# Designed miniproteins, single chains, part 13

Each design is a single chain, and the fold is of that chain. pLDDT is the mean over its residues in the fold that is shown.

## One batch from the design tools (miniprotein)

Design m427
Fold by ESMFold2-Fast:
Parts: structure tokens; C-alpha cells; sequence
Structure m427 (fold): chain A 66 residues (1-66)
């Protein structure tokens, strides 16, 4: 089962990853979790990172399942 969450960045923040991704305040962020594989992906501004760190949740508001 795939679950998708949306949130809005509350501030500028750069996530370490490959590639590194920079959030800006007001950016729409999408997190997709695949329950079959345990894999999470985060997409913002057309860029995708796998297994985003848990700190990202502290920089998002209005996180909801879509």
C-alpha cells in the first residue's frame, strides 16, 4: 500500500541527500511511503530524495494524508 502525505515548508532548510534538496518557506512538499517495501520518498520542486530524515517533519506544517 502506498500512502502520500502533503505539507508546507515553514522555513528555508537544506536536506542532506543525493541530490541535496533545498526547501524554501511556503514550498509544497510531498512524502510518499510504500508499505510493501518500507521505502519513503520526498518530492519538492520536481526533485525527489529517498528516505528523508525525520527532522524534516519539524519544518513542515499542515501535514496531512492525501
Amino acid sequence: MIRTYEGTATRDYTMNGNPPITLKKGDKVTITYDGNTGKATLTVNGKTVENPDSRIAGYLENIRLV
Scores: mean pLDDT 74

Design m428
Fold by ESMFold2-Fast:
Structure m428 (fold): chain A 70 residues (1-70)
Amino acid sequence: SLEDRFRRLAGELERLFAENPDLTDLKEEFGRRVQEVLDEYQAGRLSEDEKTRRLIEVTEETIKRLRAAM
């Protein structure tokens, strides 16, 4: 499911942040982008599936940026 995909990606991202504690700006930006998606969902502008897809996209982009910064 989309939720299972998101949870796997989120786990990978958490591990990458733990292994790279100096990349705090990327971690803070990720948190802000996640909050923006959740705010849009709470406002009724996104369905549950759209929310999960946006969270997957944000997580994948953050993983890509972390790997490029390593």
Scores: mean pLDDT 85

Design m429
Fold by ESMFold2-Fast:
Structure m429 (fold): chain A 89 residues (1-89)
Amino acid sequence: RVKEKLEKLREFLKKEIKSEEEAMQFVLMAREVAEEAKKNPSEEMLELLREAIERLEELYKDPSLSEAVKNLIRSTIEELKEVIEELEE
């Protein structure tokens, strides 16, 4: 189950996100990986979360996304940053 979540997040990191539905799925996968990292942290999960933050920051600048999706992206970036800071020391 954990490996499947990591694989899905890696897929989103490799592809161009072209719809609000894909953006929402990416946000959900990033949040799920963050929850797994809290339970059993690994360098692989931390690196994926760092890459997810970079992609979410790029996605936040997309003018085609609704304010609701952008607010979700912003809150997710904040959550992922907190998780990384807690786990790095």
Scores: mean pLDDT 80

Design m430
Fold by ESMFold2-Fast:
Structure m430 (fold): chain A 101 residues (1-101)
Amino acid sequence: MRLAVMIQTNGADAKAIGAAVEALERRGGKVLAVTGPDGTTIPVSTAQETAEAVEKLGIKSGDIITLLVESDLPAAEVGRIVRQAIAEASGKEPRVAVLEL
């Protein structure tokens, strides 16, 4: 199914967001796009492309980005995976909300 994964960047950088996408890919998830706080949407298909897109968006701490992902996992599990991966990469736990589309 398709999911919108909204991440409030509390000290998370492009590398931490890339790590979250890598964690989803290990569970069979696919990233399709990243949307910045201003609504700019960049199509992506890999963790590396996602990190590059996040760098281009120039996000600041407290900004909300949205990942469009495809996954067979429940929204709650996707949110848990993303939170854990960002916390491990950044040392800070982000706020994450997941919406089924």
Scores: mean pLDDT 83

Design m431
Fold by ESMFold2-Fast:
Structure m431 (fold): chain A 68 residues (1-68)
Amino acid sequence: MVTKDEIAEALLRHGGPEAQAYAEKALAVEGGEGEAYLGAAFAATSPEQRARILAELGLAAPPPEAAP
């Protein structure tokens, strides 16, 4: 199962500075506020950053090597 901590760590690795700030807040808070901060972090990421985060979490497989 994907946990809030795993999502936040992926955001810290692949998200920009704004997304990283929200991810750190999500790790520090309890209850529904953590989910709200994760949502804000994802909203601050680009589509490419979101794809990397999903791959890191095992929710999407990375593509094979290189495009032809």
Scores: mean pLDDT 73

Design m432
Fold by ESMFold2-Fast:
Structure m432 (fold): chain A 68 residues (1-68)
Amino acid sequence: GEERRVVREVVRALLEHGTEAALRVLDEALERGVDSPTLRKLRTLLEGLLTGRYDEAARRVDEVDIEF
């Protein structure tokens, strides 16, 4: 559904344009009302990458089920 589409768009933006672009795509989706635990966790991971908390973000990936 919409959640999976947003996750795919965020991942594409991350790979093609970097963390800031991915976070912007995610924030735009949240502003449209597409809000889920998966998207909130993804936002936390992207913020970790952006702020240099890469180790914490990587640890959370191992502990969280994310469906792409």
Scores: mean pLDDT 71

Design m433
Fold by ESMFold2-Fast:
Structure m433 (fold): chain A 71 residues (1-71)
Amino acid sequence: MDPLADLPEPVRRAALALQAALPGEWRLGAVPVDENRYLVGLGSLEDDSLWHFYLLDAATGEVLREQVRRP
């Protein structure tokens, strides 16, 4: 999966930084929520039930909200 190709540059940089900041290995996905926001999902490759979600500002890549999903 290469969901990063169509992301705004601030969102792409922020998503990669978030992935690098988490311990272990994570798959990365991102989808637009609206014109101003993107939802970034990081799924653990070590525990397929564990996901971190981040709502990012599309213009700045600022983290607006974070949510962790567990089983």
Scores: mean pLDDT 76

Design m434
Fold by ESMFold2-Fast:
Structure m434 (fold): chain A 81 residues (1-81)
Amino acid sequence: MEELREAARANAKLAAEVVKKEGKAELAVPADAEGEVLREAFVEAAEELGLEVEVGPAEEFTAFDGEVLPVVRITLRPKKK
């Protein structure tokens, strides 16, 4: 769990650089219990970095082995105001 939060914070910093260069970043996170922890930690870290976070609806993602996994898309934008 702590490792997931650390990974989320690192990913938030990378996403902030993408937002700075491209004005927007998008990522997909699994809609399971571990993905929920990752999503919450990522949102918290992104907001601390001054980004606006938009969490989309759950959607299906087909993995390379053919397994269908529910994921949630997160969109990050620069905080304007």
Scores: mean pLDDT 73

Design m435
Fold by ESMFold2-Fast:
Structure m435 (fold): chain A 94 residues (1-94)
Amino acid sequence: MPSAEELAEELLELGKEILELLKKKNAPQSDIDLVEILIRLFEQALREKDLEAALATAEALVNYIKKNYSDDEELQKLAEKMEELIRELKEKLE
């Protein structure tokens, strides 16, 4: 099974895919800016090896997409994949 760091890197990749998809869908600039900030915070947490902070940032992104883009099938699928990785990462941190 992947390490906690590998799971966190996969979460970052999915977060970047969500950002790119939002840009392709012409999402409001405020939504794009928020997701970019969350990705930067996630990248910083990974550099600092703060996996708990990285996890919290990933959960914030997932919750935002699920709440604000509930009717977007592609964004919901990416958010669901992130939730699965978040569950695996939590198991490895406990």
Scores: mean pLDDT 85

Design m436
Fold by ESMFold2-Fast:
Structure m436 (fold): chain A 61 residues (1-61)
Amino acid sequence: SELEKLINDFLKETKALQERFKAMPKEERDKIIKTARDIYNELKDESDEVILKKIQEEVKK
Protein backbone atom coordinates (compact mmCIF):
# COMPACT_ATOMS: atom_id res chain seq x y z
CA SER A 1 0.00 0.00 0.00
CA GLU A 2 1.31 3.44 -0.98
CA LEU A 3 -0.33 4.95 2.10
CA GLU A 4 1.32 2.38 4.40
CA LYS A 5 4.75 3.12 2.88
CA LEU A 6 4.22 6.88 3.30
CA ILE A 7 3.26 6.42 6.98
CA ASN A 8 6.26 4.14 7.66
CA ASP A 9 8.69 6.58 5.98
CA PHE A 10 7.24 9.48 8.01
CA LEU A 11 7.56 7.49 11.26
CA LYS A 12 11.19 6.56 10.50
CA GLU A 13 12.11 10.20 9.78
CA THR A 14 10.26 11.40 12.91
CA LYS A 15 11.93 8.77 15.12
CA ALA A 16 15.43 9.65 13.80
CA LEU A 17 14.72 13.35 14.38
CA GLN A 18 13.46 12.68 17.95
CA GLU A 19 16.58 10.62 18.76
CA ARG A 20 18.87 13.43 17.53
CA PHE A 21 16.84 16.01 19.47
CA LYS A 22 17.02 14.02 22.75
CA ALA A 23 20.79 13.49 22.36
CA MET A 24 21.65 17.17 21.81
CA PRO A 25 22.45 19.68 24.61
CA LYS A 26 19.60 21.85 25.97
CA GLU A 27 21.17 24.99 24.45
CA GLU A 28 21.12 23.46 20.95
CA ARG A 29 17.54 22.21 21.46
CA ASP A 30 16.41 25.70 22.54
CA LYS A 31 18.07 27.14 19.41
CA ILE A 32 16.23 24.64 17.17
CA ILE A 33 12.89 25.36 18.90
CA LYS A 34 13.40 29.11 18.40
CA THR A 35 14.30 28.56 14.72
CA ALA A 36 11.23 26.34 14.25
CA ARG A 37 8.96 29.01 15.80
CA ASP A 38 10.49 31.72 13.60
CA ILE A 39 9.97 29.56 10.48
CA TYR A 40 6.39 28.74 11.53
CA ASN A 41 5.55 32.43 12.10
CA GLU A 42 7.17 33.47 8.79
CA LEU A 43 5.45 30.68 6.81
CA LYS A 44 2.08 30.58 8.64
CA ASP A 45 0.25 30.83 5.27
CA GLU A 46 2.23 27.90 3.78
CA SER A 47 1.27 24.22 4.03
CA ASP A 48 2.39 22.16 7.05
CA GLU A 49 4.48 20.01 4.67
CA VAL A 50 6.56 23.03 3.52
CA ILE A 51 7.05 24.22 7.12
CA LEU A 52 8.14 20.75 8.32
CA LYS A 53 10.57 20.40 5.39
CA LYS A 54 12.28 23.71 6.27
CA ILE A 55 12.51 22.76 9.96
CA GLN A 56 14.04 19.38 9.02
CA GLU A 57 16.62 21.08 6.76
CA GLU A 58 17.69 23.43 9.61
CA VAL A 59 17.94 20.53 12.11
CA LYS A 60 20.11 18.50 9.69
CA LYS A 61 22.70 21.29 9.55
Scores: mean pLDDT 66

Design m437
Fold by ESMFold2-Fast:
Structure m437 (fold): chain A 75 residues (1-75)
Amino acid sequence: MKKIVVKGSGLEGNKGVAIAGELEEGDELTLIGASKDQALKAARLAKEKGAKLTVIDDDEEALEAAKKEGAEVIK
């Protein structure tokens, strides 16, 4: 079981999305400060893989997008 934390939007957020695509069932990814589109893509990939995604952000749109796809969200 891997536990990975990625902080940032832009290039770092894109790395977070790529990592979400490489997760295995039972892995955990935490994204901090990713954009709405990055959070949404990562949440969809994590759900497909059976991995846990946690999104930590002050951006309500990013939190709402991730939450709709079943991710845990922290404001």
Scores: mean pLDDT 84

Design m438
Fold by ESMFold2-Fast:
Structure m438 (fold): chain A 65 residues (1-65)
Amino acid sequence: SMRDLLQKYANELVDASEVSPEEGRKKLKEVLEELEKKGVPQDQIDSFRLHGEDLIRRREEELRR
């Protein structure tokens, strides 16, 4: 299902972001391209992008301390 696919990619993004913000950004780009290729609706892709960018930003803030 789309929900299972989005959850799988969300988990992969979390794992990459825990390695580094740069790895998180790279994974987010790869995931967004895959979602587009799989024909996921643009509104769902946009929502995923916003949440992914927020996750990476929070990780950068943690590391700036």
Scores: mean pLDDT 86

Design m439
Fold by ESMFold2-Fast:
Structure m439 (fold): chain A 93 residues (1-93)
Amino acid sequence: DKKKELEEAKKYAMEHAEKTIKRLVESGRMEQLEVEAEVGGKRGRAILLMDKELSEEARKEALEMAEEVAREAAEAGDGRVGYAILTKETVER
C-alpha cells in the first residue's frame, strides 16, 4: 500500500504539473521547450517555460540556462526532469 500510494502521488503530481504548464502556454503568455542533456550515461531533461516577449538574446540565454538545468537533472538521476521558468523581467534584468 505505501509503495502504491507513493507511486500514485508521483503520477498525480506530474499530471498536475502538466496541467499547470498547459494552462500557462494556453494563456498565450508563455511557450514551452524541452532541452535534454547526458552526463555519465545518465539523461536529464529541462522543461523551459519562457515569456513570448523575450528578445532573441534573452531567449538564447534562457536556452543555456535550460541546458544547465537538464545537466543537473541528469546528475541527480537517470531520466530526471527539471523545470525553468523565465519571464521578460527575470532574463532582461
Scores: mean pLDDT 68

Design m440
Fold by ESMFold2-Fast:
Structure m440 (fold): chain A 62 residues (1-62)
Amino acid sequence: MEQALKELLEYVSRRFSLPATDAKLNKQAEEFLAAHDGNVEKAKEDLILYLQSKGVDIPPPP
């Protein structure tokens, strides 16, 4: 789980330019990973939807 959490937070940090050290973001990422039994791909989808619901724009990929 620790490695999956790190991968998820690194992805979100790069994709959305958000700090991977944000406590609320870390907690939410852990909850999504736990809900999907550590499935990083499903957790990414939930986290993207969560961030969109908070008004975070999805930047285009580089």
Scores: mean pLDDT 72

Design m441
Fold by ESMFold2-Fast:
Structure m441 (fold): chain A 55 residues (1-55)
Amino acid sequence: MEAEIKEKLEQVEENAKRTLEDAKSMNLSPEEMAKVEAALQAYVEAKRKELEEEA
């Protein structure tokens, strides 16, 4: 179970990283990029809490 939670969290973090890289390729403004980064950080943290609650 612990290893499974760690793998799920790593997948969430990797997906967030890929989404950020995709956003960078879209030539977004610095303001839009900052919003994307903030949203992805909030998403990863929310998913971390969900996985911790499952444990």
Scores: mean pLDDT 77

Design m442
Fold by ESMFold2-Fast:
Structure m442 (fold): chain A 74 residues (1-74)
Amino acid sequence: SAAEQLVEDVENGVKLSEGVFKSDVEEGTRLAEALAKYGREQARKLESIDKEAAERIEKNAKRAEEIAKKGKEA
């Protein structure tokens, strides 16, 4: 489904931002911030349509927020 593909895209994006963060903290932080914002917007839109997909995307958005926070504190 489109919702399942969106969950996978966000999950893969967060994994990519984690990898980038290890080699380039500034770029990894920027990617994580963008993914957190995008993920939260998508989760909000899906909340009434597919609650499970929305919750999975929100969980990944929170992970991205944690990466971004670590980068800003470094």
Scores: mean pLDDT 85

Design m443
Fold by ESMFold2-Fast:
Structure m443 (fold): chain A 67 residues (1-67)
Amino acid sequence: AVDAIVESLVEEGYSASNLAALGDHFNVSVQTVSDWLNGRVKIPADLKPVLDEVGVRALVRAVNKVV
């Protein structure tokens, strides 16, 4: 599910395949997912409760490593 995809994404260093899978899961473009991970746009508030599991922690950890 979401957390498994996010963990795989972080572990693999944002592979294109994992970005596409995450985009499909959230019904958004790969570009949108990339922008979320790079902190260029804010994660939508309606998605934050869904991502409040391991997924959000993995995304935040990855973003903080890039910053």
Scores: mean pLDDT 56

Design m444
Fold by ESMFold2-Fast:
Structure m444 (fold): chain A 87 residues (1-87)
Amino acid sequence: SEKEKVKRIRDALLEQMEKAIKEGNKDEAYRAILEALDTLLRFSKNPEVKELIQKLKEEIEKNRDADPETLYEIAKKGFDEILKLLE
């Protein structure tokens, strides 16, 4: 299902970001989020889900200079909202 695909991408992203946080590697955390969101945009067919992904991407881009812990919290919240919308 689309929900299972989103959950898999979220779980992989959050694991990558936890490693980036431990190393203070903001650039890797930022890139990982954008790559995950671009992947979701490519396979999603639901326009409401696409809108949430695009808003999350814009929020991440606005917070480009934030620490990786802040990026993690934004990504986690955004993915939780996407998952809540999916069946």
Scores: mean pLDDT 83

Design m445
Fold by ESMFold2-Fast:
Structure m445 (fold): chain A 96 residues (1-96)
Amino acid sequence: KPKIDKVTITVDLKSKTVTITIEGSEEDAKKAAEEVEKFIKKRFPDAEVTVEHKGDVATITVKMPTGGKAKALGHAVEKYIKENYPEAEVTLTITE
């Protein structure tokens, strides 16, 4: 499994957007981002997903149809990371 150092999940309820930042080696961040994107698309088929890679950081930006679904996505990703990358530091922030 990829070694991930840190995952930051920010849920913006007003914009209905979830931003997930994955930090590790370039290869590990990319592989983890691909698995997280697959998880999101399978569980939330109405999600609009964009993935950006910049060196050792991968950023996934997800637009949801409602703030409630954005919050649900944030919690689902937090649980996914804790289960699949238990050594990663995970932070979840929910903003209005």
Scores: mean pLDDT 87

Design m446
Fold by ESMFold2-Fast:
Structure m446 (fold): chain A 95 residues (1-95)
Amino acid sequence: SFQENLEKLKAELEREKARIERLQAYHDAVTQALNQRLQDLIDELNRILSLDPETAEEVIKKLEEAIKQRIDNINASIKKYNDLVEELRKKLEEL
């Protein structure tokens, strides 16, 4: 029945809520680590620029790689969220 399907969907939503909360905590930890890495590279670049500007290119390449990793991480999170929303929408349409 419609009511039984809604109760099943509610149970699935509660499980997904717990999963999202775990993913958010993991994402926050990864985000903090990536932001710290970016700051460390910026600090290193500033130090090199004041002391030996010729070596700056290597640190810039590392910074570009760190920025790419951060963007890839954000995009992966957005994709997972969109996939979850689409899956839930399809389940609602089947009721």
Scores: mean pLDDT 73

Design m447
Fold by ESMFold2-Fast:
Structure m447 (fold): chain A 97 residues (1-97)
Amino acid sequence: KTEEIIKALEIMIEALKRAMADPDLELSEEERKELEEAQKILDELIKELIEKYNLEDLSMEEAIEIFIKEEKNKELAEKFKELVRVRKEAVAATLAA
């Protein structure tokens, strides 16, 4: 379970890094499918956290805080922090273009 989530995070991080390195990069159908599957894994994790903590909505930042606070999945928390950082960098690059 944890390994699947970490792999999903790594797939998204790598895709974002590639997009930042080449703004004209078009993802292949295979790469898009991998990203879609990775997103489903993360959406399911967020849903489980909402159910566990009886929250109506969870942001990525809130999910990271929950993981850090629990300290049971430090590796997962670090991967989430990396994804958020890379996403912010990707958004900044897109807005600058």
Scores: mean pLDDT 69

Design m448
Fold by ESMFold2-Fast:
Structure m448 (fold): chain A 67 residues (1-67)
Amino acid sequence: AREAELARAREEAAEFIRLVDTPLARRAAEAALAAEEERLASGDASRRTPAMEEALRLQAELAAAYA
């Protein structure tokens, strides 16, 4: 389960980077992957971590940049 979820997240991150290929997009994808990996390692979906908060902030920046 964790292995499959991480593989999916990595594939999605790589595809997103391929499509938008900017430093901000790479940073956002890497932060999202780190947050997902940390979430899966903890086993607690309700746990809020700095990595999750950073990923959300970078995703918001991307959305604003392409608005």
Scores: mean pLDDT 68

Design m449
Fold by ESMFold2-Fast:
Structure m449 (fold): chain A 69 residues (1-69)
Amino acid sequence: MVEKKVIEAESEEEALKKAEEIVKEARDNGLYYKLDEPYIKDGKFVIDVLIIDPKTGNVTVYTLIAPKK
């Protein structure tokens, strides 16, 4: 199963912090993760985080969006 979650952050710094928290929680729970480089899309700061559960094969994609400075 693939789940997509969008998280809106108030700043680029908050988006980065939330992405790091997601990665840390995944790592602490034995999940695999892929953190892509942040990018700008339509004037917004975007970070994509892919979390994979190796036991079930389930994938969760977190997209964090923040206004660009």
Scores: mean pLDDT 81

Design m450
Fold by ESMFold2-Fast:
Structure m450 (fold): chain A 117 residues (1-117)
Amino acid sequence: MAKELADKAIEYARRAIETLDPEALVQAVKYTKKAADEAIKSGDPELAEAAQNAVGEVIRALITARERGLPDEVFEKVLEILKDYEPVETDSDTPFEKALAKLLALQNRLADLVRAA
């Protein structure tokens, strides 16, 4: 269920912030994508709210990872998970900026689904 996927994403995102484990960050993004894709497909505002909360926690984890100096290879893995989402124009071509832009766009799409309810 998308809500369970969102809960797993939040769990992994929090682990990534606390431990700076790159695998936890990658898992957080994978579960967030699954939760968001199900919310978008169903149009369910309750699932969209859960997915939106998960995306917010993952964005926080991604920013924390960058500030703490995790290498570009980690953010390239994040981008690979998000490859099906449309490219977003950024001021910088770094994997981090591209991944962050896609997650922010996803958060806005989910917020629109919640607001439409």
Scores: mean pLDDT 84

Design m451
Fold by ESMFold2-Fast:
Structure m451 (fold): chain A 129 residues (1-129)
Amino acid sequence: MTQEQVDAVVAALERTTEIARQAAKLGDEETLSLATEAAQHLIYAAALFGAADPSVRDRLRRAVGLVIGDLVAAGRDEEAQRLYDAQLAAEALGRQLAGDRTRAEALGERHFALGQRLLDEAEQRLRQL
């Protein structure tokens, strides 16, 4: 993975945290649901990229942990549990793809693209543009 790709995943996870926190405060359950689904895809991207490149694994795991922690802090225990379960499943998938870097990277890129799309939809909904 390039540094730019790692920075993009971290930035997307940080955006997810901000959008989810704002949606939770506003009681916007639909936007929170979209942000949670985006976070699930970004967690899969992070785990798959970390499986393909172990050097970025700790940084990506840290970013995922901050999203889950912020949902817990916001009192959104059900969404936080869903993301924790997604992280466990994504890390298990990453282990299954151990030694298949090309496949891990390709699946990670697909999840990242889906996560970004859902995140953009959630952000647009919050802005009512």
Scores: mean pLDDT 86

Design m452
Fold by ESMFold2-Fast:
Structure m452 (fold): chain A 81 residues (1-81)
Amino acid sequence: MKEKLKKEAEEIKKKLDELIVKILDEMDKQKLNQEEMRKKLKEEVKKFLKELGFSDEDIEKFINGGTSLIEILEKKEEKKK
């Protein structure tokens, strides 16, 4: 079970990294300031994780560095038990 959650966390992280790079490239081309870039990145990351079924609370904790992706995945799986 935990090994499966680690695999899911790695896949999510890989997709997040790809999404971040793509957004940064698009924003650089549009000459957006750093505040706007950070705002857009945060919103896109939130949307991505919300579509994967994470709660707004867990997403906020993850973005702020208060939890890991594996921990919010474990919490979600425990809720289904």
Scores: mean pLDDT 74

Design m453
Fold by ESMFold2-Fast:
Structure m453 (fold): chain A 78 residues (1-78)
Amino acid sequence: IVNDSLTIAEKLYELGAFEEAQTVREAARAVENGDKSKVETQLKKIENMLKKAMKDGDYEVAELLSQAITLLKFELGY
């Protein structure tokens, strides 16, 4: 999960989605630290970023953010 989230963050960075990449990286760090409250905060930010990417037609960024959301929800027990 942490490694998969970091891989997603790297791919977002390569696409120029720097803010999205940083948010996913911070979520991965929160998972590693066991900070569930911080994971939920980052998850909400990523969900909002996904909505924006979909609206902007940035489907490659949206797909990566969707993958990150799935991993983070699994970590939170959803």
Scores: mean pLDDT 84

Design m454
Fold by ESMFold2-Fast:
Structure m454 (fold): chain A 100 residues (1-100)
Amino acid sequence: MEAYRKEALEKLREELKRLGLTEEEVEKYIKERTGEEIVKEFEEALKILQEAHKNNDLDSEEAKEALKVLVITRYAILKGYLTPEQIERIKELIREAQAA
């Protein structure tokens, strides 16, 4: 799993750069929160993105901020900052969101 995590993390670093986020800012966001707070903010961000998609408003400031939260959460997973239970909850939320 180490090799897969390394490749996924490098891809995420490019996504962070495109969103105007530094790895330093991402690490700060994670350190200022508990794992449970990260999961809660991820759930809220998914709901914002689902509503934005439904309303054709993905260019909104709220949708852009929500997308940043999703990428930051994926970074936290790949760096091992979340528990297995928190990771499974996030995977469940993603599966629910992908069901139209």
Scores: mean pLDDT 80

Design m455
Fold by ESMFold2-Fast:
Structure m455 (fold): chain A 58 residues (1-58)
Amino acid sequence: SALEQGLLRMAEAGDEASLEEVLPHLKGRISQSTLREAAQIARERGHLKSAEIIESYL
C-alpha cells in the first residue's frame, strides 16, 4: 500500500521528523510485520534513532 511504501522510504532515509509526525496516525492502519521491516531497514542504514521511534509502535 501507499502507506507501507511511505513508511519504508522514511525508514530508509532516517527521516525522524516525518516518522514522528506520521506514525501516530498509522496506529491500526499498518501491520506489525511492516513496522518490524521498517525498523530493520532503519537499523541496516545506521538510523538507530529512527529504528527506535518505529519500534515504539510495536
Scores: mean pLDDT 84

Design m456
Fold by ESMFold2-Fast:
Structure m456 (fold): chain A 73 residues (1-73)
Amino acid sequence: MLPSEEEYLEQTEELVEKAKEALKLEDEKERERRLTVIISALGILAAAASFAGHEKAAEYAREAAREVEEEME
């Protein structure tokens, strides 16, 4: 079965934590690559949450992706 709304929110928080860790990397290229992967994962999570009918969780994941993208440069 698809994850619950709370599970989608928890997964979003885990990806945000990974993004914060990636932002601390000294290697700019590795940082960019990891952040790109995390943004992609957040986008997939948002789509999955929306498909499951959890629009608030989907919006939260999309907002998290935008925030990570803004911090990327």
Scores: mean pLDDT 80

Design m457
Fold by ESMFold2-Fast:
Structure m457 (fold): chain A 69 residues (1-69)
Amino acid sequence: SVAEKARELVNLGMETAKELIKKDPSKKKEADEIMKLTQEAVRASLDPEKADEAIEKAKTYIEKKKNEL
């Protein structure tokens, strides 16, 4: 379901932001950006026509950032 995908995205965003700050406290701005993008994608997921694209785009970006850690 879209709600389940949105929950998974929130967990991914929170975990990635927390790990980024833990490894480099100077990257708080980047962590804040990850959280902002996560929140925007969750808001977009309330529109069924935009949900899949918004979630997938945010997930791809956050996973890329997590892989760089």
Scores: mean pLDDT 81

Design m458
Fold by ESMFold2-Fast:
Structure m458 (fold): chain A 65 residues (1-65)
Amino acid sequence: MELEIAEGLALMSGSVTGAEIVSVETRDNEIIVTVKARTAEVEKMEEIMRKAAEDFGAKLTVKVA
């Protein structure tokens, strides 16, 4: 997946859940998102991102800062 697409998905999920997106990285077929948020906000963001990532055949990894 292209980094720009992954960043767009992360920022969109953050804006609807209130999670602060600290960084987004991509490695071949993996999206790594670092977030700063409460546990409930992180979980909602991860659900949104996971569904989007599945459409691209990508793996999602979420890290909490």
Scores: mean pLDDT 79

Design m459
Fold by ESMFold2-Fast:
Structure m459 (fold): chain A 107 residues (1-107)
Amino acid sequence: MEVRIEIEVRVTDKSEENAKKAAEYIKQRLEDAARRAGAVRFETEISLRKNADGTYEAEVRGEVWVPEERADEIGNQISAEVGKAAQEVSEKFGVKVEIRTRRLPPE
């Protein structure tokens, strides 16, 4: 059976360009990690919004379908890679990054 892993990464910065570039980098790293880890399929999207405080928030939403018996292994590999990407963009662009991961039941 397959399970779905949902990964949400929020990138916040005062610069729209920095938030967008950081989110695009995280999306690429997530997709590469899912592919290398052996995900059955994955879907990713980026949305951008302006917060009331004048900051910009880019949200990377990833859905990854994995074999149930490998869900922990694949989920941990993807989470580790996304965490590294978040650290790299925080250091390079000075953006704030928040990561949420959820595992959903089969079907």
Scores: mean pLDDT 84

Design m460
Fold by ESMFold2-Fast:
Structure m460 (fold): chain A 75 residues (1-75)
Amino acid sequence: MVEEMAKLLRDILEKQGLPELAKKVEEAYISGKGLELTPEEIAQVEAAMLAAPEEVKEKMLELLYEAIKERAAAK
């Protein structure tokens, strides 16, 4: 799930012309470190997500829904 989310986010960022952020996401996944974004980078990710094709948005929402469901079940 984390791998799938990181790959999808990387692809979205690359398609929207944010290759530096895409590399940051990929490096965070490869290193096993948490993804730490500045407020500016968060705004860029949000803009890229809004501009993404509907299929990609649907897949990201599915992954987020599963993550939220797992968190809710743990508490």
Scores: mean pLDDT 69

Design m461
Fold by ESMFold2-Fast:
Structure m461 (fold): chain A 74 residues (1-74)
Amino acid sequence: SPQEREVLERQREVLTEMAEEARRLGLSEEQVEEIARIFHQGQEQVAAAKSVEEKLAIIDQTREEMKRKIEELG
């Protein structure tokens, strides 16, 4: 469905954005693993969600959590 594609595209965008930011800041492998852990927890929450609106909100929340962690580590 278009909504399913939107959810997948948003998850890919967040992962790509955060990976690029981590690389730009020269984060260590261990620090990258901490950020990846937040992303994976977010993916589990998205999988458990029942609506597209809830899934997109979780993705946005996961992005903000990853961004805060990158700011803390950088």
Scores: mean pLDDT 86

Design m462
Fold by ESMFold2-Fast:
Structure m462 (fold): chain A 86 residues (1-86)
Amino acid sequence: MIELTVEVEVEERDGLTLSTKSATASEEGLVQIDLYTDGKLAATLVRYLKAGETLTLEATSPSKHDTGVARHAASGQEVTKTATLK
């Protein structure tokens, strides 16, 4: 079984919320990261990763609540992680 590890961080920068999402896959393949802000898709990044490589996506929004979804295309694995500004 493939493992897909996902982390999401939110930070306030210049009066906006900066969301950073990282995804690491245990197996080589195409990985998609979607970043949602208040339930709306804010950013998408698709890259081919080697095993153990990390894909990072940053997006800026006026919201303080963000959810990241990562998918590994070959295995169908999907992981969701949510972070909220303090």
Scores: mean pLDDT 71

